Designed miniproteins, single chains, continued (2). Designs and how they scored, part 37

Each design is a single chain, and the fold is of that chain. pLDDT is the mean over its residues in the fold that is shown.

## One batch from the design tools (miniprotein)

Design m5338
Fold by ESMFold2-Fast:
Structure m5338 (fold): chain A 99 residues (1-99)
Amino acid sequence: MENVPELVEKLKDPDPEVRREAALELGRLGESVQEEVLKHGGVEPLVELLSDPDLGVRLAAIEAIKKLGEKVREEAIKLLESRKTKDIILKASIEELKK
């Protein structure tokens, strides 16, 4: 379903279940929506989910970034590496995305 802008908005939802389901759906759509995710600014909210208080949300975000394709992975890694204050906390996520 071509609903990438709505899924990107749901990544910012106050409900962790909504954030988790949105990340999982983007991952299921995969590389077919890579350009739409980039166009609608989906990489930043996905990167924010890597530091989410809910473990299920964090795992869904890692898998979504990995499945969305190399351009999304490269942008996510660049954003993570630019966030020096969060780098130590997100080090494991950076390592997973480089695989």
Scores: mean pLDDT 78

Design m5339
Fold by ESMFold2-Fast:
Order: C-alpha cells, then sequence, then structure tokens
Structure m5339 (fold): chain A 60 residues (1-60)
C-alpha cells in the first residue's frame, strides 16, 4: 500500500540508509506531489523527508 511504502522510506531516511532518487520520486508521486514539486524536493533530502512525513500524517 502507499502508506506501507511511505513508512518504509521514512524509516530508511531517518536511519541514514541510502534511498534511490527513483524510489523517492515514486513515493512522492504516490503521496500526491506534482512532477515540479518532486524536482524541487529531491534537491534537499531533509525537505523530502519532511514532505513524506506530512503526507503520511494526512493519510493516517
Amino acid sequence: TTVELLRLIIEKLEAGEPVSDSLLESALALAGFSAEEIEELLKDRKKTLEALKEALKRLE
């Protein structure tokens, strides 16, 4: 599920584990972000993490 994928990616990012840009892009797209928003978020790993956390909050 989308929620399961978001939780897994957030867990990996918080643990300092490497996550591919392709996987981050897919997760952000599933979370409802546009291609333009994803491009900006991927420039900053911390912004990506916060965006995914906020998306998860909205789904829970």
Scores: mean pLDDT 81

Design m5340
Fold by ESMFold2-Fast:
Order: C-alpha cells, then sequence, then structure tokens
Structure m5340 (fold): chain A 87 residues (1-87)
C-alpha cells in the first residue's frame, strides 16, 4: 500500500541519516517494490548508493527519479555530481 511504502521510506531515511546505508538501501528498495512511481524513494536510493561509492547504481536511481519527476532539481544536480566521479 501507499501507506506501507511511505513507512518504509521514512525508516530508510532514518537509517540514511544515521549513516546505515546498507539498511537505507534495503528499505528504499522495499518502498519502491510497493510503489515503483515513488520518485523521492528513487532519489534517496541514489543518495545511499552514492554514499557507498556505487556510482553506477546511483546514476540509475537518480535517472529513474528524474524520469518520474522531470522537475526534481535535487535529482538532476546529484546525477551531474555522480557522473563527474566516473570521468
Amino acid sequence: SASEALRLFVEGAQAYNAGDYETAIRLFEEAIRLDPRFAEAWYMLGKAYYEQGDYEKAIEAFEKALELDPSYEEARENLEKVKKKLE
């Protein structure tokens, strides 16, 4: 449900803020499994992958967030930042 996806997203954001990126990734992936159009969950998943140094997965997640919300400025900015890491 949308309520369950939001709950998992909030728990994932809490794990992310605590620096537990492995737990954050798992929770954001579960939120996305329940709501694949949850742009903010894709964005936060990208940030968590970036913190782990998984730049390819971070790019994919940010691109998905931007596909779902083309006006998502933070996703665009972070996508550009990550792409520079691969140059």
Scores: mean pLDDT 90

Design m5341
Fold by ESMFold2-Fast:
Structure m5341 (fold): chain A 82 residues (1-82)
Amino acid sequence: PEMVTVPATVQLLADANGEPVAAIMGLGDSRAQAAANAEAAFAALRAASPEPLSIAQTLDTDVTLPAELAAAHDALVHDLRA
């Protein structure tokens, strides 16, 4: 009841040297929505970045997380440089 399983698209982002800099997890009610949410988050990060960003890896999966977290977020972003 407190946990839900939702489609997710996970992207690992790299800088111009191929070093991991961030991870994005797009969430949605469908595979297509999760992918769209991940793409939107990547586009926003790339537009805000002074340096080139690329997607190094992509994984389509299902994730189990608190229902509140799933409802509140279209994507989760983790900065690997912080």
Scores: mean pLDDT 82

Design m5342
Fold by ESMFold2-Fast:
Structure m5342 (fold): chain A 60 residues (1-60)
Amino acid sequence: SAEAEAAAKAAREAGAAAEDPGASTVYGNGWQEGEEALKAGDAEAALAAARAGIRHGESV
């Protein structure tokens, strides 16, 4: 499903960021909260973070 694919993609990108210890995730606590959930590898948490925009943290 689209939600499962989005969650998998979000988790994968979070995993890639975790591999780069130099990656800056200091945009805000919302970003960090999303990253923490994604790093745990929880697809359900990853989906929630993506929906809330915490991981993407779009500043429009």
Scores: mean pLDDT 53

Design m5343
Fold by ESMFold2-Fast:
Structure m5343 (fold): chain A 113 residues (1-113)
Amino acid sequence: SDVEQGLQYMEKGQKAYEEKKYEEAVKYYKKAIELFEKADPEDPLLGVAYYNLGKALYELKKYEEAKKAYEKALELLGEDNSFANENLGKVYEELGEKEKAKEYFEKAEKAKE
């Protein structure tokens, strides 16, 4: 199924990420995204795939692309998702947007309460 193939690509992406092969991780996460989106465009699994894509893009210093991936993760996982909000804060710091970075770090901390 598309979900089963997507999960296999997620596993390959995670392994590549752990091996610091970030371009390879991005390639696998994008394949997982295509498969999960075909299965259900509102599935939280698609949100997890976007979150992992954002992490790999951040390591590649592709901060604008990482921002878009984390924004998609928040849409699918919930705007109060602590992990995605914290990582968006880090992206905004790298982009020099200090006020937005603070806003997302505060959202991440509130989500832990």
Scores: mean pLDDT 89

Design m5344
Fold by ESMFold2-Fast:
Structure m5344 (fold): chain A 78 residues (1-78)
Amino acid sequence: TADLERIAEAARQSAEEALKNGDLKTAGISYAGLAAVYDALGRTEEAERWLQHAKDLVGEEEAQKAYDRAKAEIDALR
């Protein structure tokens, strides 16, 4: 969907810029957002990989919080 494509593109751009700048926190939050998008697309294995990357960068609690927020935002578009 156009909304999911927009969210994925924004998350990818945010993660790429954050990594360039050494901002691991923003990159981790963006990875959690990507995980939520892949989950909404039914790509569970990809979602799990992105969420694990987020946890590795920002820790489990912050990654889960970012994922839950992104998931709620995606759900609100339906």
Scores: mean pLDDT 80

Design m5345
Fold by ESMFold2-Fast:
Structure m5345 (fold): chain A 61 residues (1-61)
Amino acid sequence: MKKKELEENLELVRKHLEKAKEIEDPEIAEAVAMLAAAVIAATTEDEEVAKEVLEYAEKLL
């Protein structure tokens, strides 16, 4: 369960980050990407999964 949830959340983060890159303003794009990662992390039931999602998003930015 935990591994599948982590993979799904990481894929969602990646998709939202790719969409954020379409924003012309780099400051807004970074803010949108960080917000998307934080929301995905906050909606997970597992604290370890939430931490991994946030760390992955920070490294991808």
Scores: mean pLDDT 66

Design m5346
Fold by ESMFold2-Fast:
Structure m5346 (fold): chain A 68 residues (1-68)
Amino acid sequence: MTVEEMKEALEKMIEEAKKLGLPEEIIELLEKALEYVETDEEKAKEYIKKTLQLIEEKLKPKYAALQA
């Protein structure tokens, strides 16, 4: 994945998170990843990974409730 592809993916994830009313913590992690994607790609990937793990392990049930 190029920096441009990662940036587009992060921007889309942030928009979706905001539309779905996900907690600010998730949005902040995605915004941090976006900040680092141009300066430190490895840190950006770490923030993305943390965001996905948080959604899957702790916030997936709450996210499902928001869709209901």
Scores: mean pLDDT 72

Design m5347
Fold by ESMFold2-Fast:
Structure m5347 (fold): chain A 61 residues (1-61)
Amino acid sequence: SQAAALADLDAQHAHTRAFLEKLAEVIKEKYGEEEGNRFLQRGLAAVDDLHARLKAGIAAA
């Protein structure tokens, strides 16, 4: 169902954001705080944009 597909996307979005935050900590440890913060800001923005596009596609179908 459309509702189930939207719920799955929201769960995947939350999981992906949490994973990126953990990955950013590793990047900070290896490459410095500036690189980790840049990665996290860009990564979260891209993931949020992709999530919005995918939700719009499901709503339009």
Scores: mean pLDDT 88

Design m5348
Fold by ESMFold2-Fast:
Structure m5348 (fold): chain A 59 residues (1-59)
Amino acid sequence: SLSEAERLFLKKIADEYLKKMEEEYKRQVENARKTDPQLAKEIEEEFKRIKELIEKQLS
C-alpha cells in the first residue's frame, strides 16, 4: 500500500505533468499564431470550451 508521502509524491508528479501539458498548449498557440493566426484562435477557443465544461462539472 502507498504511504501518505508516496501518494503526495505521485500527486506532485501528476501536477507537474499537467503543468507541462498546459505549457505545450501555450507553445502550440504561439507557433500557430506566427504561421496561421486563424488556427491559433481555433486552438484558444477549443481550450476555452474544454475549460468551461470542466468548471461546470466541478461546480
Scores: mean pLDDT 72

Design m5349
Fold by ESMFold2-Fast:
Structure m5349 (fold): chain A 88 residues (1-88)
Amino acid sequence: MKKELTEEQEARLRELEERFRRLEKEAKEVVEELEKQGKKEEAQELVSMVVAAAILLVAARSGIGDVEALLEQTEEALEELEEKIKEA
């Protein structure tokens, strides 16, 4: 059964979803540039990181299982994605 998110968890999730939307847009531009440079492996790694973050957000939004742990994992995934974008 889906657990109803607390007001605090809902607020955190909305902030993470908004941060993800910004990073996804930036990652798409970086992926296109990496592909133009022939850096297919680096482009694929970045795409995989975006997909992983999206899955975590969907899991947290679902309210199934340990939502607090999913929010923490999502924050970490978005931080790693942001750093990868800066490196590219």
Scores: mean pLDDT 81

Design m5350
Fold by ESMFold2-Fast:
Structure m5350 (fold): chain A 87 residues (1-87)
Amino acid sequence: LREEIREELRRLEEALERGDFRAAMRAARRLAELVDEAAKAGDVETLREAREELRRLAERAEDEGVRELLELTVRYAERAIEELEKA
C-alpha cells in the first residue's frame, strides 16, 4: 500500500510537470482510493506521508478539478489521522 501510494504520487507529480490534465486526474483519483485503503487499514504513517505530499502537489496543480480533488483527499487523510490517533 505505501509503495503503491508513493508510485502514484510520483506519477501525479510527473503529470503535473507535463501539464497532462488527464494523467493528473487519473493519478489523483487512484490516490483518493489508496488513501481510503490506508485509512481503513489504520496505517497512520502512510496517511501522514500521503497528506504531506498531496498538500504539496495540490499547490502545484493548475487545473481546478485536479486541485479540488487533491485538497479533498488531504482533508480526508487529516480526519482519518485524527480519528486513528484518538483511539
Scores: mean pLDDT 84

Design m5352
Fold by ESMFold2-Fast:
Structure m5352 (fold): chain A 63 residues (1-63)
Amino acid sequence: SPSEEVLELEIELSLKRMELAIYKQIAKKAEAAGDEELKKEAEEKIKELEKEIEKLEEKIAEL
């Protein structure tokens, strides 16, 4: 069902947006603590999540 597909994609998008917010906070805390390795890992994950979110938003827009 189109309604079910939209709901599943919207749930996935919401989860990815929550993950993005968490990793942005991790990056800020890592920077404040001087943890360069954790900051780099968090920033790489942020970039990955931003790409995934963009793809999900495009997929929802096509429905």
Scores: mean pLDDT 88

Design m5353
Fold by ESMFold2-Fast:
Parts: sequence; C-alpha cells; structure tokens
Structure m5353 (fold): chain A 60 residues (1-60)
Amino acid sequence: MFQPGSAPGELAARISAIVIRMSSGERISKEELEELERLAEQLGISEEMSESIAKIRERT
C-alpha cells in the first residue's frame, strides 16, 4: 500500500535538492546519502535514481 508519510512532491523536492547540491560540487554526507536512498525508495524511483545515488556514493 502507499505510505502517506510525505507527499510525493515533497519527497521529489528533497531528492532534487540533494542531487543539485552534489551536481554543484558540494560534498554529500553519508547520512544525506542514506536519506536520499530512502526517499527514492519511498517515492518508487530508486531504479531511476540509482545512477545519481551511485555517483554520490563515490564521493561519500
């Protein structure tokens, strides 16, 4: 069943913010990376985000 913990738009915004920061050369913490993975899973886009997550993990 769908988990109503956060609206999909909010989850997407949080994911987008982390990805934008990483793309701008900002370092992402291990905790932020774990949150990103969790948010992507909750939104159902973990597969679509897998490449971005892998790239961030390389820097963590």
Scores: mean pLDDT 69

Design m5354
Fold by ESMFold2-Fast:
Structure m5354 (fold): chain A 60 residues (1-60)
Amino acid sequence: SAAKAQAVARVEKWIELSRKQIELARENYKKTGDPRYQRIIDILEDNRDALAEAKAKLEA
């Protein structure tokens, strides 16, 4: 359905944004050595994986 396709497209956009946030957090960790960035990266990766699972469920 059109609604399902729109939902998938929105989740794909959120996955792309999450990927960019992870890259930025990794760069900040590399520059600062602040261990809080590792926790942020872990949270962002968990969120990315949850979005990928949500996309898969929408496509089923």
Scores: mean pLDDT 86

Design m5355
Fold by ESMFold2-Fast:
Structure m5355 (fold): chain A 58 residues (1-58)
Amino acid sequence: SRTEELIAEAERLLEEARPLLSEEEWKGLQNGIDTARKEQSEAIARAVLHEIRRVLAR
């Protein structure tokens, strides 16, 4: 599904962003991914992916 594709991309980019994040930031984003998966929410998946991309653009 599109939601699963977005979650997979978010997980990939979160690992890439790991050195740029505090433990609290990392846990927050991981929790967002878990929520998107649990709720099967494309909107939450997109929001989390957007935030991770914002971190990588710092």
Scores: mean pLDDT 86

Design m5356
Fold by ESMFold2-Fast:
Structure m5356 (fold): chain A 75 residues (1-75)
Amino acid sequence: MEKIIEKALETAERLRRLAEETPDAEVAEELRELAEAVEELAERAKSGDATAIAAAGVMTVAGEIELRRARERLE
């Protein structure tokens, strides 16, 4: 469980950092919104919500995919 929460928070931080680096306001907003969603799920997962734990895992994978897509758009 702890590893899922840790990965989710790490992914949220990476999304937030990429949002700060991007000159594209639309891409930056998408990355910030995704980071916030992942962070909220991680916080709920800390309370032992099994649905939030599962969702945090799924959203972490989705965040990794969006990080790759965003980098491709910016390059």
Scores: mean pLDDT 76

Design m5357
Fold by ESMFold2-Fast:
Structure m5357 (fold): chain A 83 residues (1-83)
Amino acid sequence: MAELAAEAARLGEEFIQRIEDTAREGKERGLSKSEIKKKMAEVLVEGAKTLQAFADEHPEGRQAAGDAAERMLQHYQELVAKL
């Protein structure tokens, strides 16, 4: 259980970092807020699918995967609010 929770958290953190990198790169390139938000949403969807696949492969890790997805969504919302 603890190992699966750690892996789900690690996957969530990787996608959170990619969302942050996407926001930073978009700002550096002078993209509009709408374009940055769209690119961040694409990473969020990919992360959600990855965590769902993890949950499907490891049923005992489903709650941890759900928690990681919720943290990822919350972080996305906070970053979008700062755009």
Scores: mean pLDDT 86

Design m5358
Fold by ESMFold2-Fast:
Structure m5358 (fold): chain A 72 residues (1-72)
Amino acid sequence: MMDKFRQRSQQSADGGQRRQEYLELWREYQRMLREDPQRAEQWLQSLPPEERQQLLQQMQDAVARQQRLSTP
C-alpha cells in the first residue's frame, strides 16, 4: 500500500521539512559552485523559472540570516 511517508517526502506537508529540502538543495548548489562554477551555473539555469526563483530567494534569505549582516 502507498505509505504516507512517500507522500510526505513528495509533497512535504510540513513547512519545516520543506525549508530543509530547499536548504539542502542550496548546500549542494554551493558545493557544485566551488568545484565547477560553470556546471553549477548551467544546472541552475536548467531549473524551471519558478524553482530557480524560489531557490535564489531561499539563498538570499539564508545568507542574510547566516551572515547576520546589518539590516536597518
Scores: mean pLDDT 64

Design m5359
Fold by ESMFold2-Fast:
Structure m5359 (fold): chain A 59 residues (1-59)
Amino acid sequence: MKEELINKAVELIAKLSDEKGETPSLEEVARQLAEEFGLSYEEAREIVKEAIDKIKKEN
């Protein structure tokens, strides 16, 4: 459910970081996540924020 979407966002952040050679913006990741999973931009943005917090806590 929400936890699975957060994990998907973490994977997407890692993929985009590798492709660009820099950390993608929250806006960029949220837009991509919303498009991929049929979420509103607002919902995607909140999920991406939680994913970023998870990444920072683990590393």
Scores: mean pLDDT 77

Design m5361
Fold by ESMFold2-Fast:
Structure m5361 (fold): chain A 65 residues (1-65)
Amino acid sequence: SAEELARRAVEAYKAGDTKAALEAARELAQQGVSGEEAARLMREAGGSEKDARGLGEMVDAFRQS
């Protein structure tokens, strides 16, 4: 689910795991989740506003590819 991917993104950012964060962003984009929605889900999962914004930007980049 998108909520599970957002939780994985929170853990990836906490661990500094860029590869895992990019993978979560790509899967969110493949599910049709917007960057704004991805950022919201990450904030709800306990991510910081800065990390949530970063995830949203990555999701939008994958959706434009």
Scores: mean pLDDT 85

Design m5362
Fold by ESMFold2-Fast:
Structure m5362 (fold): chain A 91 residues (1-91)
Amino acid sequence: MDAEELIKKGEEALKKGDNKKAAEYYRKAGLAYHRQGKYEKAVEAYKKSIEASGGKDAESLRALAEVLAKLGKEEEAKEYYEKAKEIEKEK
C-alpha cells in the first residue's frame, strides 16, 4: 500500500476516534517512508503515530529516534529515545 494512502487511512481512523488504528497506520506509513529513504516524511508519520497514541507508543518513539539519528539530529534523537524508555519503565 502507498505510504500516502496509509497516512489517509490513519486520518480516517483518527476522525472515527479509533486512535489505536490511527497510530498503527501512521507507524506503517513511517516505516514505508523510512524504507524509501524519505526520512523527513518518516519523521512526520511517526510523530502522527505518537500523537494518536497519546504519547504512549514506545515503538513509534524509538522509530522516530532512529530516523532522526539518520538525519544527523543526534540531540533530538536522544530526547525521543529517553521518552521511549520512560514509557517502557511505566507499567
Scores: mean pLDDT 83

Design m5363
Fold by ESMFold2-Fast:
Formats: structure tokens, sequence, C-alpha cells
Structure m5363 (fold): chain A 79 residues (1-79)
């Protein structure tokens, strides 16, 4: 279980970055739920760096941002 401090830090970072591109979507409850899930996933990976290669870390970052963008676009389409 990752530290709540690390999870909250990633939530803040991911929300701020997403709000720069999708300000209206970042306040959606559905998007906030995805931000939380991805923040937990990143926090877990950071606490277990020996389990990830450089390529796996790069892939994880891409997957996180892809999922956030998909959630933002879905929220905007539903509005």
Amino acid sequence: KPSEELVKRWEEVLREELAERYPEAADSPAVQAVIREEAVRLAEAMENPEKYSREEWQQLAVEVWQRLEEAARAALAAA
C-alpha cells in the first residue's frame, strides 16, 4: 500500500497537468476518480523501483497520460 502523502502529491501533479489541457474536464467527478487511480498506480511504482526497467517506467507514464486524456475526452463528450 503506497503512502497517502505520495498518492496526494501525484493527484495534485496529475490534476494540475490535466487542467492545463482540459480545464473543464479536470473538475468532473469521473475524471477525478481516474486521477486518483493513476496517482495510486504511480505511487506504487515509485515505492518499488527495482521492479521496473527504464522501458517499463516510460510505458507506465505513457499509459497513465493516455488514460487521463481518454477520461477527459469522455467527460467532455458526455457534457
Scores: mean pLDDT 80

Design m5364
Fold by ESMFold2-Fast:
Structure m5364 (fold): chain A 61 residues (1-61)
Amino acid sequence: KEEEEIRKMILEGIEDFLKKYKDEELAEELKKMVEENEPTEELGEEMALKVLEHFEGKILK
């Protein structure tokens, strides 16, 4: 089902994020968003924006 595939893709992205950056708190927040909200492409985009903002914060401080 498309919903299950979207969830799988998001979870894989979170796992990759954990391996590269070891930011467990952010990754757990993203996982909770996937669990609490409908797994839509829009949710995936919002989560991607959160990750980008996190990276920008690390550079700019």
Scores: mean pLDDT 67

Design m5365
Fold by ESMFold2-Fast:
Parts: structure tokens; sequence; C-alpha cells
Structure m5365 (fold): chain A 99 residues (1-99)
């Protein structure tokens, strides 16, 4: 896979993880966590759109690092420990793809 294709796959996996966490938060009535996760989902889609428009490998790696940082910050704000762990795991995967 190209750098761009790998980045898009990594962002898609992160989006799926956030969507699963969001559905869990909504079912459990975790309103504050759900709002953070909705913002995180939307932000990952914005980063995916930036990757799709880029042909520069360095810029793609920078976008992945920003996405990872955003998910780490989101994890620090959510209260549910399982959601925190899921977001941190997704961020770690994005950081590895940015190497």
Amino acid sequence: LSEKERALVALSLAAMAVTVALNYAKQKGLEEDAKILEEARDKIFEYANEVEKSTDPEKIREILRKAAEFLEEAASKVKDPDIQKLLRTAAEHLRREAE
C-alpha cells in the first residue's frame, strides 16, 4: 500500500473505534463523553479529507500525528476508563503509521 492508502486505512480504523465508543456512550447515557466522541469522529473525517487532498508524504505524516494528538487530548477529557483506553489505543496506532 502507498503511504496515502496506509494513512487512510489507519484513519478509517480510528473512525470505527470512535464510532463504537460513541454508540457505547449513548447507550449508557454518558452525555458528556458522547459529545467529546462526536467531535472526535468529525475531526477524524476532516483529517481523512486532508490526507485525500495531499500528495506530500511529510504532510500526510503530519496529519496523522495531529489526529493522534487530538485523540489523546479527547481521551484525557472523557470520564469512562474503557473509552479512554480505546482512544489511547487508536492514537498509538496513528502515531505508529506516522513513523
Scores: mean pLDDT 88

Design m5366
Fold by ESMFold2-Fast:
Structure m5366 (fold): chain A 106 residues (1-106)
Amino acid sequence: MEEVEKLVKEASELMDEAIRHAREDPQKAIEYLNKAAEKAIEAMKLGTPEQQRAVASLFAARAVEIARINPAMGPAVIEALKKLGETFPEAQEVVDRAIAEVEALR
């Protein structure tokens, strides 16, 4: 579905902005991260269970990268990941693994 692909692309672009701002402007990075999570959730609502897992995996990988760049963003990253898992049970395993990776960065 073209709409799922469009939302995934928008989420990816917002995650790129979050990564770009993570070191120098964590507040702006958190804003982009939250917008990316909203777009990922919209894509997952329209997707199959397989697409939900794929979107969650892509989002989780980039969210963990943000926390690696700036560990002070760990709590915000964990909150965004929890929001995905709470909305989509199919994403829970991916989310739990990503949260464990972020917590290990402390």
Scores: mean pLDDT 86

Design m5367
Fold by ESMFold2-Fast:
Formats: C-alpha cells, structure tokens, sequence
Structure m5367 (fold): chain A 55 residues (1-55)
C-alpha cells in the first residue's frame, strides 16, 4: 500500500540521517557538507510525515 511505501522510505531516510550524523562527528573537516545533506534528508522526512497525516 502507499502508506507502507511511505513508512519504508521514512525508515530508510532515518537510517541515512543517523549515518550522516556519525560521519559528521568523525570528519570535522567536512562538517558543513554533512550538515547540508542532513538538512535535506530532514526536510524529506518532514514531507513524508505530512503525506502520512494527509492520508
């Protein structure tokens, strides 16, 4: 179902978010690059949660 697809995508994006946070902490020289990617993923997750609520 569409709802199951959304939940799966949220889970996958959340895993990427956690991985990027870890990489950011381990690579301070690239912090700004990781923060930009984290912000993008955070915004995508927020959009998917909004879509779930609208269902």
Amino acid sequence: SHMEELKKKILELTKKYVELVRKMRENPADRETYLKEIKKISEEIAKLFKELREH
Scores: mean pLDDT 84

Design m5368
Fold by ESMFold2-Fast:
Structure m5368 (fold): chain A 67 residues (1-67)
Amino acid sequence: SKMERAERAAMAAAHGALSGDPERGIAAAVKEGATREAAERAVELVAKDPSNKEAGREAFEVVLEGV
């Protein structure tokens, strides 16, 4: 479903941001169906506020709109 793809894309972006490999996170999110622009934005949001739970929710919303 669209929601499951967005969830996988957001998690891939977040994992890349938090593990210090944002480009791998972007590539993995795009593979799940996110646009490159949405994937880059999701990584940016998580990387800016890694301890902020709201950043994860915002990243999910961004990729959900693009999937």
Scores: mean pLDDT 78

Design m5369
Fold by ESMFold2-Fast:
Structure m5369 (fold): chain A 61 residues (1-61)
Amino acid sequence: SPLLEEAERIAEEIVRLDPSLRPLMEELLETIRTAVERGDEDTARALLETMRLLLESLRAA
């Protein structure tokens, strides 16, 4: 899934900036994977957007 691939890339970037967030990123990726497998695109997209906002916040700090 292109959405899951993007989420995995963002998670890796977040963990590179703040390694303490690795467990949170692992949980978010599992939730996104489950949502994609169930066809719940709204949940998957909302979580991906949350990850994008977190990444921007970390890069701005």
Scores: mean pLDDT 87

Design m5370
Fold by ESMFold2-Fast:
Structure m5370 (fold): chain A 72 residues (1-72)
Amino acid sequence: SIEEIENRLKEAYILALEGRYEEALELLKQLAKEFPGDPVLIESLEKLARTLEQLGEPELAEEVRKLAEENK
């Protein structure tokens, strides 16, 4: 569901803010496996990547952007 995607994206964002990048990325990879090709997830991942770049987390942002592309 959209709510489940949003909740887990928020969790990944909090993990990233805490410097827990591997856990954040693992959570996002699990989301991509559960919702393959989901346009809401793809769009949300692209938005998250932009937010992470704004927060100074470019490496995680690149990984998230790559995940969005691979999930198309």
Scores: mean pLDDT 80

Design m5371
Fold by ESMFold2-Fast:
Structure m5371 (fold): chain A 78 residues (1-78)
Amino acid sequence: GSMVEKLLAKAEELLDKAEELIKQGKYEEAKKLAEEARRLAMEALKQASKDDLSRAIGLVLRAIGLEFDSDLKIRKAK
């Protein structure tokens, strides 16, 4: 529904910003945005219709990937 679409759109915006922050070396900020995006995408997934399901799953997986990438880069930086 429209509320699911708003959650998915916000999650995607946060993930796009997280990717840009990773490019800038701002890994702690990127991780926080990816964690928030995962929370929103998970809420969307719980409420998703069949048409939104693949997008919701994709955004959850993207968020997990960016959380791990950011954490790994933080650990490599000390």
Scores: mean pLDDT 86

Design m5372
Fold by ESMFold2-Fast:
Structure m5372 (fold): chain A 66 residues (1-66)
Amino acid sequence: MAAEEARRRKAVEAARLVAESGDPSILDPEEARELTEWMREEMLRRGEVPDEETLLGLLALGAAAT
């Protein structure tokens, strides 16, 4: 649980930084992609319904990875 919470918080914070800076390349593309994939799989595993803020965060993190 603690590890999942820490990674989710990191992913959300990373997405926010990308939104604030306007530069998706501030993140390591490999790390951004890994965090996005991990969060998606974790949410599927837990059966969580993502809210709009979480979805937007994942999309922003995905943009940083591309």
Scores: mean pLDDT 63

Design m5373
Fold by ESMFold2-Fast:
Structure m5373 (fold): chain A 98 residues (1-98)
Amino acid sequence: MAEKLAELDELIERLKNSTDPQEIIELTQRIMKLTDELPLDERIAVLEKAIDALNERIEKSTDPDIQMAAASSLVAFATYLTADYNKAGKLEERLEKA
């Protein structure tokens, strides 16, 4: 578990500093695959960090290809995060009603 979190932190840092649109897409796919193996709370934290990294990448880039790759990756992470938040919300609601 700790090794996967360390790898994810390195991948997110690479995502934040990438100047290659193809690398951004590949890093995004690898991050998503690794987060599928994490517990819900850890997954949410990692996806939030990845979204922050992509937002910074978009802000700092003037390259349309980098902006497009980062925006596409951001949509993918945001979709995953929304599903995870909905799952967490339903678990809390069920515990309160039980």
Scores: mean pLDDT 78

Design m5374
Fold by ESMFold2-Fast:
Structure m5374 (fold): chain A 60 residues (1-60)
Amino acid sequence: MLSHDEISEAARKAASVPGVERVLVDPETGKALVTARSKEAAEEAKKILEESGLEAEVEV
């Protein structure tokens, strides 16, 4: 399981991507949901979350 600080940092970085509207993270499962205005923004946020050890799902 990722630490609270690691999850918080990953979520903040993903949310800072231009075009990302929302990032939701479930710390118990390590799953994240990204809602973005474009596929490019969603993919960028997904990469950030996956590099941090989270499983990311995207919604455009």
Scores: mean pLDDT 79

Design m5375
Fold by ESMFold2-Fast:
Structure m5375 (fold): chain A 61 residues (1-61)
Amino acid sequence: RGWELLAEGRPAEAVEPFRAEIEKDPTNAEAWYGLGVALRAIGRDDEADVYFAKARELDPE
């Protein structure tokens, strides 16, 4: 759902779906990464960086 909203160019609306996914499964690295992408798209870059760091911690390459 969140990724679909990002693909549609609706990043502000993608924030809540990604947060809901994190609440259900806080180990879901994709949800943390998606929230970071959404936050960056709406100009909240400092917050986005925190969520990207969390995503990398959960799913290191």
Scores: mean pLDDT 79

